# Designed miniproteins, single chains, continued (4): the designs that were tried, part 35

Each design is a single chain, and the fold is of that chain. pLDDT is the mean over its residues in the fold that is shown.

## One batch from the design tools (miniprotein)

Design m13262
Fold by ESMFold2-Fast:
Structure m13262 (fold): chain A 106 residues (1-106)
Amino acid sequence: MELSKEDRIKRAKELLKKSLEILRKTLEGLESGSITDDQFKKDLEEASRLSLEAGKLLKDVDDLAATSAYVAYTNSRIGRLGGDRITNVREAEHSVRTGLELVEKM
């Protein structure tokens, strides 16, 4: 069944909100030292998956929102591989928030 443009926007908004919630909770866990390495990797995998699905839904709706979701996917995925975890999660969170703000204006 083909989703309408309205259904794609609604679904993408829900996915981006969930991704944002996960990334914000992950950032809090990193800053407080309460998050395990396994939980960090699982959170970023789930956030990347949600952002990728949102980007696919937005591809034919809004190029900037789709791009922001794909950047969030990339940042979440790369953030699992190494480097500064706090910086990587902040960059992913910023990309998700930007995409969500664009979708909320539709």
Scores: mean pLDDT 83

Design m13263
Fold by ESMFold2-Fast:
Structure m13263 (fold): chain A 82 residues (1-82)
Amino acid sequence: MKKKALVLDSDEELAKKIKEELEKKGYEVITSTDAQEAAELVNKYKPDLIIIVDKDELKLLMLEDGFRELAKKETKIESILE
């Protein structure tokens, strides 16, 4: 079974680079630039990995908490500052 990843990043170029790296590691990847869309995708797509990228440390912490409540217990969440 292929592992699924969701990348939330307002920077489309950086999101694309992260997607390409994860696809090389055997992940099926969806990207989003919008937190509300990403939350809907977590419920629909049920990712095994969520990567959140933001330049604001407080926003990053809030998003991580929100996605942890939406995601399954086994989902790994990684936060990247910038």
Scores: mean pLDDT 82

Design m13264
Fold by ESMFold2-Fast:
Structure m13264 (fold): chain A 71 residues (1-71)
Amino acid sequence: MERALKEAEELYRKGEYEEAYKLYKRLAQIFDEQGDTKKAIEAYRKASEAARKLGKYDEADELEAKAKELE
């Protein structure tokens, strides 16, 4: 799982926002289901940032709301 977070970070840094968004969103769901709240929050926030880069503002707002709810 930590390796997959690194992959998502690399995709985001390279400007591959769509792939980063999909991977972060998937990881956030997995971490949330596993009870890894800190990683779930991180992944939801990162997915939100990637969604914003793609112009998916509604999706970005929903993902940030999920991260805030877990805090």
Scores: mean pLDDT 83

Design m13265
Fold by ESMFold2-Fast:
Structure m13265 (fold): chain A 69 residues (1-69)
Amino acid sequence: AAEADRLVQKGIEALKAGNYEEAVKYFEEAIKLDPGNARAWSGLAAAYEKLGETEKADEYRRKAQELMA
């Protein structure tokens, strides 16, 4: 289903707009639909990095890397 990809796109748009909490919600919903979506994990990491949540960002970036490797 393209549903997870749609949510990833909304998350990216929220990141570009500076709406970091909204971006987190979109990426979390994408991950619920498709836990293997590396882009959703990367987006979640980027959103948490912007929010200053460095430990969470590092954790989710690692998950994205594991899915891409």
Scores: mean pLDDT 85

Design m13266
Fold by ESMFold2-Fast:
Structure m13266 (fold): chain A 101 residues (1-101)
Amino acid sequence: EEARELAEEAARLAEEAKEAAKAGEAEKAAELAARAAAYAARAAELAPEGEEAELAAEAAAKAAEAGVEAAKAAKNAKEVAAAAGAAAGAAGAAFLAGGEG
């Protein structure tokens, strides 16, 4: 029963990762996709045979798809992160008078 719950959570996390990727939230998408993969792997370990093993395999496939979408979003996000980092760094002139080791 735990393997089934883990597989269902993995599938849910994979869908959330895809939605985060579509929204351009690459960091969130990658984290959710990684969590989905971990849950699917644990489900497979708990149910190495039978119908639960098949559910774990399906969850792993969904996690892999979410990982692909997260990777596409990450490619877009490094442009966003670079722009945000540049803006924060420029505004961070406040730290120029701070201690730097």
Scores: mean pLDDT 71

Design m13267
Fold by ESMFold2-Fast:
Structure m13267 (fold): chain A 97 residues (1-97)
Amino acid sequence: MSKEEKIKKLKELLSKYLPQEEVDKFIEQFEKLVPNLENFSEEELLRLAILLLGQGQLPFQDEPQPLPEGLKQLDPVEALKIASLEDLEEALKKLVE
C-alpha cells in the first residue's frame, strides 16, 4: 500500500471520531513527527496516532491542550498491546467519547 493510501485510510478512520478539519490538521502534524510513514503498517500508524492523541498532541494547537479525561487515562503501553485494527478502532472510539 502506498503512503498516500495509508494516510487516506487513517484519515477515514479518524473522521469517524473527529471533525474532518481536525483530522486533516492531525495528519499534517503526524507526517512531520513520523518520518518514512510508507515503511509503517496501517496498524502501526493507527497505534502511533492513538499514542499521540493520548499524550495531548492535538492538531489544532501549537501547545498541548488539556485532554478530555478519557484521553488522559490512555496508557501508551496499553495502546501498544492492541493487536488488530478492530481493537485499535474501539480504543480510539473510547478515547474520543
Scores: mean pLDDT 59

Design m13268
Fold by ESMFold2-Fast:
Structure m13268 (fold): chain A 101 residues (1-101)
Amino acid sequence: GPRPLRDEDAVRMMERAATELGLSPRAAAIIGITVYVAARGGTEKAGIIGQALRTGNIEALSEEQLKLALEALDYLLENVDDEAIRRELEELKKKLEEALK
């Protein structure tokens, strides 16, 4: 089977989604979060979080899922070079932090 996903794959896939696949900064940000979550929490959690971020249904996420997505956001924000993607990551972080309150 394919090699296991690693944290650095999240940054690479996020950047390639924007530069090679022509996806929006928001879609690229969601891909980065989803890949990070898949590496740390498995593909089922990644699917749930990714769908919630795409649909804006953040209130459907558990506290554990919100914390895992915030961990992904913190990692990606430390490693992102693209300013448009950074802005989208920051906006998603604000929404998820508000959902934890």
Scores: mean pLDDT 87

Design m13269
Fold by ESMFold2-Fast:
Structure m13269 (fold): chain A 117 residues (1-117)
Amino acid sequence: SAAREAEYRRRAEELIARMREAARAGDLAGLAATLRELEALVAEMFDERVDPAVLAEIVLRVIEALKEILRENPDLPAAVKRGIYESAVGLLRLLEAATGDRALAEKLIRELEEIVA
C-alpha cells in the first residue's frame, strides 16, 4: 500500500541518516549496527513483496550513501570496508531478485569493489 511504501521510505531515510552520522563520528560499531538494520529493512520489504521500484529506490539510496562513506573515510579499517562491501553485495542481490536487473546489480558491485580496493 502507499502508506506502507511511505513508512519504508521514512524508515530508510532515518537509518541512512544515522549511518552517515555514525561514519562521520568514527562510531564503527554504530555504523555496522545501522547497516544491519538497513539490510533487515530491505529483506523485510523483499519478503513482503513490496513494489520492486520502491525496493530498488531504497537500495540505490543506501548504495550511494555507502559509496560516499567509503570515499569520505579512506582510512577505515580493511575489515570495516569489507563488511560494507559484503552488506552492499547482499542488498544488490536482493535488488536483482526483486527487479530482474542483473546488469545494474553487477555494475554497482564492480563500482564498490573499485572503491574498496
Scores: mean pLDDT 90

Design m13270
Fold by ESMFold2-Fast:
Structure m13270 (fold): chain A 74 residues (1-74)
Amino acid sequence: LSEEQKELAERLLAGLAIAAQSGDAARARELADKLVEHGLISEEEARRIVELTEAGDAEGALAAVSRAGKRTLG
């Protein structure tokens, strides 16, 4: 990843974690879609995070965000 892509990924993933923790499914979808558009996470990873957030599984959603972040950022 370029430094710009890494900074964008860190910012979007941090926002996604906050949305997941607060159960804000609309915000989670918006941020997950941006991460997919920039090639930073897969559509499958994005869908899983949004589904867990919609289900109110904050712990599961945060774990999924963490896994995607570790894969993308190292």
Scores: mean pLDDT 85

Design m13271
Fold by ESMFold2-Fast:
Structure m13271 (fold): chain A 55 residues (1-55)
Amino acid sequence: SAAELEAKLREALDLALAGDYERARAVMEEIMREYGLSPDEVDRRLVALYLERES
């Protein structure tokens, strides 16, 4: 679902911001596999969430 996708994207972002890049990468790979998103699409969505948080 859209809510589950957003939750996983927020989890990956939180892990990356905490410096846990290995776990962040694993969550991103899961998102790509489960939702059929490209690396570029995941990156775009993570950037959007980061900017939303910083505003």
Scores: mean pLDDT 84

Design m13272
Fold by ESMFold2-Fast:
Structure m13272 (fold): chain A 99 residues (1-99)
Amino acid sequence: SDKEKLLRAIGLVLRAIGLEFEGELTGDPELYLRAAEEYIEAAELYLELNDSKTAIKLAKRAIELAEKAIKLATDEELIERAKELIKRAEEIEEEAKKL
């Protein structure tokens, strides 16, 4: 149901905020990447709810965090994951523009 999707999306955003804050404190690129993943999942749910503005906002936040993770990353696997997340977020922005 739309109510269940909304509650799930809100929970994901709150978790993402916590992970982002922890990333700022620790400088751990994995935390930024995990935050980006949660923002992308939330953005996909808002897209399903036809809330294009929120979906775009969360997708842009995910891109910013994935780019921060790339700058801090020393391993190729994390950089690859971050690039995949940027691509997913860009696809959400493109889909949202069709609404």
Scores: mean pLDDT 90

Design m13273
Fold by ESMFold2-Fast:
Structure m13273 (fold): chain A 80 residues (1-80)
Amino acid sequence: MLSDEVIEKAIKMAEEKGYPLVAKGLRAAADLLRENPGFTPRQAAGLLVSDARASGDEGEYKVAEEIAKFLVDEYEREQA
C-alpha cells in the first residue's frame, strides 16, 4: 500500500499549487485505499484523473495526471 508520507506529499503539492479539487480527490482516494483492501493505487489514480477531467478545469486535470503518475510510480517501486 502507498505510504501515508507519499499521500500527504501529494495532497500538499495539490494544495500549494492551488488545485483544491485534486486535493479533495486525493483525500477521498486515501480513505478508499485505507478502508478497502481490494482497492489499488492504480484505481485511485484513475479516479483522480477522471474526476479532474469531469470538472472541466484544464489545470486541475493536468495536476491530477502528474500526481496520478507520481502515486503509481511510488507504488510500483514499493512492489519491486
Scores: mean pLDDT 75

Design m13274
Fold by ESMFold2-Fast:
Structure m13274 (fold): chain A 57 residues (1-57)
Amino acid sequence: SVEEAKQLAEDYIEKYKEDLEHILKWLEKAAKQYEEKGDEEVAKVYREKAEEIKKKI
């Protein structure tokens, strides 16, 4: 679900906050996987989080 995706993304960001490149790769991979499954709402959550992380690198 969208809410679960938001929670998972936030938990991953907090866990690996010292490694922004690692977070970015994971978020981009998650977005692509959900896009391929046709879950555009979940894919969008991961894409938006990836763009936020990109601005910090």
Scores: mean pLDDT 83

Design m13275
Fold by ESMFold2-Fast:
Structure m13275 (fold): chain A 60 residues (1-60)
Amino acid sequence: GKEAILKYIEAAKAVSTPEQKARLDKAIEEVETGDYVSDEAAQAAAEGYRILGKAERPAA
């Protein structure tokens, strides 16, 4: 449900750059205010998953 998506986005936000945080913050707002399960919500979850996976490999 929406709570699972929000949890994933919040976790991704913690390891994101300022620019990624801005995008994720907007996604959180959309999920919180909207009552839909759509491609946009799925894209936000996928983006969060990708960010978390990338954080496991520090690209310094």
Scores: mean pLDDT 64

Design m13276
Fold by ESMFold2-Fast:
Structure m13276 (fold): chain A 86 residues (1-86)
Amino acid sequence: MITKTFNVPKGKSKTITLPAKAGDKVTVTVESNGKTETQSVTLEADKIYTLTVGDVTVTLSFNSEKNELTVTAYSHKDDATVTVTV
């Protein structure tokens, strides 16, 4: 299990990269304005997932050849803390 936590300022995007493989369950938790919201997705090969977790849009781009997950989070309303677990 690999976990990364990062801050996303209001109106900005942040991108991180994580090792992942097809079949992994990715959990995204967003903490913003005193609220915590969580969504999960199971990775399929070469697929892009877009999640709305509270007021944060999270794009998960999976590359099965590199075993690499790129996570981009954009916060629409407030500063947010994003935690991604694989």
Scores: mean pLDDT 85

Design m13277
Fold by ESMFold2-Fast:
Structure m13277 (fold): chain A 60 residues (1-60)
Amino acid sequence: MEEERRRERERLLRLADGYEQAAETNLENAKKSDEQMKENLLNGAEAARKRAEELRERAE
């Protein structure tokens, strides 16, 4: 039981890390982009961060 919960938590944390990195990349690209493209990238970053937060919450 403990091992299964531990493995599931580990998997969720890995997925969350991936989404956080995607959000960071979008934020960096937004800084270099024109205003129109920046809006799209910022929306993508927010979506990725929310997904990462959901996964971290499930891991708890």
Scores: mean pLDDT 80

Design m13279
Fold by ESMFold2-Fast:
Structure m13279 (fold): chain A 66 residues (1-66)
Amino acid sequence: SFDKKKLLELIGEILRKIGEIFDLELEIKKAEEKGDEEKIKELKEELKKKEEELEKLKKELKELEK
């Protein structure tokens, strides 16, 4: 049976993660405009981590929709 509470919580986590990814992409663009190579590297590492977390959440959502 589809758990509505679990679905809403998971959608909330996905939306928050998407927001975090967009914020990081904007910060990377700002760092690139400034030529801050160290900050670009750190932000790209954070972006990769957030993208991996988002993929895990998407997989959990697909399992709930079965």
Scores: mean pLDDT 83

Design m13280
Fold by ESMFold2-Fast:
Structure m13280 (fold): chain A 66 residues (1-66)
Amino acid sequence: APLPSDKEIRATLLIMEGAVYKLAKDYEKAAEAYKKAAELLEELDPELAEKLRELAREYEELAKKA
């Protein structure tokens, strides 16, 4: 099995962090984590990066709605 790159490990941790914030209903921090994960994965997995950007945008919108 291929060894995960440093960027892949960092992105995975950020995805998990985003999931924890989402469960805590801290949508602003969830969006931030997913956005950072997407940036790290943009070159390695552009499809996943795009999906993470969509999630980040959705959570940013939720955070802005009172």
Scores: mean pLDDT 81

Design m13281
Fold by ESMFold2-Fast:
Structure m13281 (fold): chain A 86 residues (1-86)
Amino acid sequence: MLSKELLLRAIALALRAIGLIIEAEQLLKKKPDNPLVHEALKLAEEALKLAREALKAPEEEAKELLKKAEELLEKARKLLDEVKKS
């Protein structure tokens, strides 16, 4: 079973991913053919999947999954910010 710290981290990253998915879907309604929004959505969905997989993984594997999820969320955030500046 995951430590309390890893469990809370997984939940926090999953919530961040859901927020980015919602933001990307709203941007797609205004800019349906924007490739940056599609890439950001894909990255956020992959991050959510990794956060969920971390809940089922051994502690050391969970740490690696959560680190990768965080990196994907940072990339998705930057892509959505670039779309909003344009």
Scores: mean pLDDT 85

Design m13282
Fold by ESMFold2-Fast:
Structure m13282 (fold): chain A 59 residues (1-59)
Amino acid sequence: SLETAKRIARQALIAAGISPEEARELVDSAKSLEDLFKKVEEKTGISREQFLKAVEAAK
């Protein structure tokens, strides 16, 4: 689940205009799903709920 969430987060960050290098660094620095959601929201404004829906759709 965390690995799937990290993959989706990286793609979402890149789609939002974040460089692939910066997206990878942000995702790799996340210690948990909660930390990952917080970092993505702070960087892109994508809400936790929108992120969770994307993760579920990728199953």
Scores: mean pLDDT 77

Design m13283
Fold by ESMFold2-Fast:
Structure m13283 (fold): chain A 60 residues (1-60)
Amino acid sequence: SKKEKEELLEKTKKKIEELEKITERLISEIDDPKVQAEIEKLRAREIEKIKEETKKELES
């Protein structure tokens, strides 16, 4: 149980880090400030969703 929770948290952390890495790269390659802002907003929303999903699974 404790190891399963640790594995879930580690997986969640890696998923968020990968999303941040990919979106940072996309922002650096896109020459449009409005599109960059939309990517940042989508990134923030997806991170929040991932955190809520993990929290729900841990509380189940």
Scores: mean pLDDT 83

Design m13284
Fold by ESMFold2-Fast:
Structure m13284 (fold): chain A 59 residues (1-59)
Amino acid sequence: SMKDQALGLAELAVMYLRSGKPELAARLYREALELDPSVEAVLRERHPEEAAQLRELAA
């Protein structure tokens, strides 16, 4: 589903952010939000610190 695809991209964004690749992480997160904007709420619950960083980077 689109929700599953969006969550997958958001989790990949978290991995790339942790690996020191913020530009790639931001692009993946933007793609996730385009598929399903509700993924932000899920990510904030699972990875609150990374979710905040991705929000700023993807702005």
Scores: mean pLDDT 87

Design m13285
Fold by ESMFold2-Fast:
Structure m13285 (fold): chain A 92 residues (1-92)
Amino acid sequence: MEEKRREIVELQRRYNEEALKDSEKAQTVDELEAIVQKYTDRLIKELEERLGAKVVGKTLDRVDSAEPHIVGTVTVEFEGELFSASVEVPVK
């Protein structure tokens, strides 16, 4: 179980790094949202295929704060436990 938690964290980190790189080329907030959705969907697929996790929730939010950002969050069930992972990019 501990090793599976670490794998989820590593997958989250990898997809966040890829999303940040893609976000550098985005010119609009809609393009940033599409990037977050793309990498959130890839993260979901990886969690389902590699860990056998079941997706129980997915949200995509535009956060208007002092540090504006777009965040995609997925909640998965694995062996009766709930885990959350997110992909986020700053709004320029």
Scores: mean pLDDT 80

Design m13286
Fold by ESMFold2-Fast:
Structure m13286 (fold): chain A 55 residues (1-55)
Amino acid sequence: SSRVEAAQASFDLAVASAEKLINDPSLSDEQKAELKKQLEAMKKIAQARLEKLEA
């Protein structure tokens, strides 16, 4: 559906932006590790929500 496609595109853009931020050379290794853990948790939640939207 157009709703799922729009939500998926928005999510993909947000993830790409977050990954670029996490790889910013000004961030410490500890900050990068913490942000990566948060991003992985958010990706799992977002994927579950997108699956419900498709249903």
Scores: mean pLDDT 76

Design m13287
Fold by ESMFold2-Fast:
Structure m13287 (fold): chain A 60 residues (1-60)
Amino acid sequence: SLEKALEAGRLLVEWGMTRRQAAEFVIRNSDLSLEERRELARELGVELPEEVLTAKPYTP
């Protein structure tokens, strides 16, 4: 869910990732819709390239 994705992203930032790295990691390791991915990027305050926003989840 978007809420869990945002929670994970915030934790990754606290653990030393940049906001961009955290957002990309969450997107690539979760099954979020395009709109949820955009909202995650907005909430974390990062601009993500279209390539990242439309990326296939890392685990098929």
Scores: mean pLDDT 78

Design m13288
Fold by ESMFold2-Fast:
Structure m13288 (fold): chain A 71 residues (1-71)
Amino acid sequence: SELEELREWLLEELRRLLAEREAAQPAPAEEVAAARAKMEPIAEEGARGLYELGMTKEQVEELKAKAAAER
């Protein structure tokens, strides 16, 4: 379940980063669509890496809280 939580968290973070980037630096719709298409495989690969590094659900929640506080 930790791997699934990490995947969901990373996917949400990638979506936020893309939205912020689009607001700050407008890009062609094709580039935005291409970035979105890459988000799911990147989130899965990243989540696996974090899970293999021994990251726990508690650490995932801490990262989410910290990311939210820094926005």
Scores: mean pLDDT 73

Design m13289
Fold by ESMFold2-Fast:
Structure m13289 (fold): chain A 58 residues (1-58)
Amino acid sequence: SKEELLEKAKEIAERLIEFLKEELKTASPEVQEKYKKLIEELEEALKNPEKLLELLKS
């Protein structure tokens, strides 16, 4: 159950990262900085599944 939830959370995070990377192409410089930070946080969370679950609760 927890393992299945973590796999689902990883898929969602990966899709969100792809979406944000696409948005970076047309975003203003100020918004690009925010998206880059969010991508970094999501990529870091993917390396630690417990952090990923915590991020999704927020």
Scores: mean pLDDT 78

Design m13290
Fold by ESMFold2-Fast:
Structure m13290 (fold): chain A 81 residues (1-81)
Amino acid sequence: EKQKELENKIAELKKRIDRVRAEIDRLHAQLPTLSPEEQQAALERMHRLSDELRNLYIERAKLEAELTGDEKLKEIVDFLK
């Protein structure tokens, strides 16, 4: 059943998004307590995680658009590519 497969993939992406967001939030919260060298490393990691998060949101929107037939979600995906 295609709908169930899409729902499962969307659920997996939501879990990945939550993990990446939690890591970004944790790093951001730690920034004021870090040394300048540690801050640079944290900012580089946050930048990479932000790129990953963007890609995950695009993939999620693509799958949700396929599941619902929502043209608005397809427009958002096209804008972000």
Scores: mean pLDDT 79

Design m13291
Fold by ESMFold2-Fast:
Structure m13291 (fold): chain A 58 residues (1-58)
Amino acid sequence: QATDLAIQGLLALEKGDYEKAVELAKEAMKIDPNNPAAKKVIEALEKAGLTEAAKEIR
C-alpha cells in the first residue's frame, strides 16, 4: 500500500538512510500521487538540506 511504503520511508529517514527513504517515497507516489505520508518524506528531506534527494521523488 502507498501509505505503508511512505511510513517505511519515514522510518528510513529516522535511521539516516535517505536513499531508501527516496526509493520508498517514489514508489508510494507512483501508487498514490496525493499520499500525505509521501509528501512528509519529501518535506523532511528538503528541511534536512537533501534537496537533490527530494527532487528525485518529484
Scores: mean pLDDT 76

Design m13292
Fold by ESMFold2-Fast:
Structure m13292 (fold): chain A 61 residues (1-61)
Amino acid sequence: TPEKEQMLAWLERVKRSLSPEVAARVDELMKKIEASTDPKERQRLMEEAARLAAEETVRRM
């Protein structure tokens, strides 16, 4: 879906500003998003990855 592609692109871009530990967790979530076939599961994974990336970004700033 367009939302999935946009989310993955954003997560790839933002990973540079994350700690190695958080970046690794986001990478694992991105793999699960790409592998998921259930739209509801995919939406939940996308929300979790976005939240994790955003929280770490705010902490760094």
Scores: mean pLDDT 76

Design m13293
Fold by ESMFold2-Fast:
Structure m13293 (fold): chain A 70 residues (1-70)
Amino acid sequence: MEEEIDEAIRKVEERLGPEAAQAVRDTVAGLRAQSPEHMLRVARTFAEAAEAPPGEWVELPDDLPQSVAP
């Protein structure tokens, strides 16, 4: 569970940048206090979005508008 969350955040950081990763981290931290199930669900959603082949995102830096998912 904790490993899955960490992996999801890491994947978001790699593909969508540290800003997106921090958003997921903050959301997970809040939900962690309430329900581990919701925490996992949220992290999984972001990981799934980040898993999309972002060839253009890697080529296009932060100078351009950046949308993660939610």
Scores: mean pLDDT 61

Design m13294
Fold by ESMFold2-Fast:
Structure m13294 (fold): chain A 57 residues (1-57)
Amino acid sequence: MGGERTAWAREHPREFLAAERVRNGTPAAEVAKALGVSPQTVSRALREAIERGLLEP
């Protein structure tokens, strides 16, 4: 069950939002531009959210 630990999402709200947007089909580069981070950071955020059970693989 994902989402039981919301501390990471609360501490990294921009990264969690980025992960959700990429999962919904938004290109990582577009999400990175909107949030002022690198595309690499967005990709890493998606991986971390999945690993923490906050998003499905």
Scores: mean pLDDT 73

Design m13295
Fold by ESMFold2-Fast:
Structure m13295 (fold): chain A 55 residues (1-55)
Amino acid sequence: VKEALEAELEASVRLLAEAARIASSKRPPTPEELERLEAAQRAADAATAALEAAR
């Protein structure tokens, strides 16, 4: 449970960092930035599912 919670927190921080990077940009996001955001979102979803399964 503890390891799953830590993984979820790490994934959430990564997702927030990618989202903040795009939001702070004054130009439209690049395909690379969108792909990184999508990858971070998938990682966060997987970590949340693992945490729920550990309960």
Scores: mean pLDDT 76

Design m13296
Fold by ESMFold2-Fast:
Structure m13296 (fold): chain A 71 residues (1-71)
Amino acid sequence: SRREEANRQIVRAVKEAMDAVQAGEISLEEARRRVQREVTRILVESGLFDEGEAERVARRVADGMALSAQS
């Protein structure tokens, strides 16, 4: 389904960003910005959200990732 595919892509995007942070390739702040951009695109392309809704969801995902990494 579109939801399952979007979720798989989001999980992959978060994993790749966090792997890059752990490898010292990017900062956590850059990872947050990258995830926000990628998740917004994934959600819009899935047709499940409009751009404004996708941006809000993506921001929450990126913020959650950053908070988890700082704990």
Scores: mean pLDDT 84

Design m13297
Fold by ESMFold2-Fast:
Formats: sequence, structure tokens, C-alpha cells
Structure m13297 (fold): chain A 75 residues (1-75)
Amino acid sequence: MKEVQITLLRMQASVIVKYKDAEGLETLKKQMLKIAEPEKQKEIEELVEEAKKALEEGDLDKARELLDKALDLIE
């Protein structure tokens, strides 16, 4: 079910941010894009790219906020 998948993706995002896992972030992006509506895919990609930059800068709070916004777009 989509709701269960989103819950698992939110848990995965938490782990990615905690461990600064750039490879995990790319995997998360691919998983989000598979279940996202086509019209929302570009915004999700942009939010994940911003989250990647925040993660590289060490801003874990910003990275988490951006990933939560991307996951919210999936509904």
C-alpha cells in the first residue's frame, strides 16, 4: 500500500540523514520517483538535490526538512 511505502521511505530518509549517506539518498530518490505522480517528479528531484547539498554542507535539519517536503508531495 502507498501509505506503508511512504512510512518506510520516511524511516529510510531518517537513517540517510543520520549517517550522511549520499548513496542512500540516490536510492531514496529513485524509490520516490517510482511512486510519485509524473507532474510532481521534477519538484521531488529538485527537493532531493537541495537536500543533497544541505547534507554535504552538514545541515542535517535542512536536509531532513527538504526530504519530508519531497515525501509529502507523494501523498
Scores: mean pLDDT 82

Design m13298
Fold by ESMFold2-Fast:
Structure m13298 (fold): chain A 67 residues (1-67)
Amino acid sequence: MAALEAEVEELGRQAAEAAKEDPLKGMELLKQLKALADKHPEAQPAVQRAVGYVVQAAREKALEELA
């Protein structure tokens, strides 16, 4: 279980950095994080934090386009 949470947090950091450099990669990782939350509700807190990283990184774009 700890391994899953660590993986989600790492994906979140990667997604935030990717969104700054390549918006398409950031969006793809965001979708993967959402899918993980659907399959693993127990990882929801880590996924929610990771989504927060991506949303903040992509704030300069329209939020409705990324969420």
Scores: mean pLDDT 70

Design m13299
Fold by ESMFold2-Fast:
Structure m13299 (fold): chain A 56 residues (1-56)
Amino acid sequence: SRALLIEIAGKDSGLSPAQVYAIANAKTDEELRELAKEAGLTYRQAKSLKEALLSA
């Protein structure tokens, strides 16, 4: 399930499941940038994580 994949990705990236879920569901690039900053990620890292979660 998507929820299970989000939990696994969160453990792999050192983020909480809630942070991974928020990144996966970011609706705009600006929202994604803000979530990336809060999580200690670069925009590229957050975008790659979102794309990986959406393709899984």
Scores: mean pLDDT 73

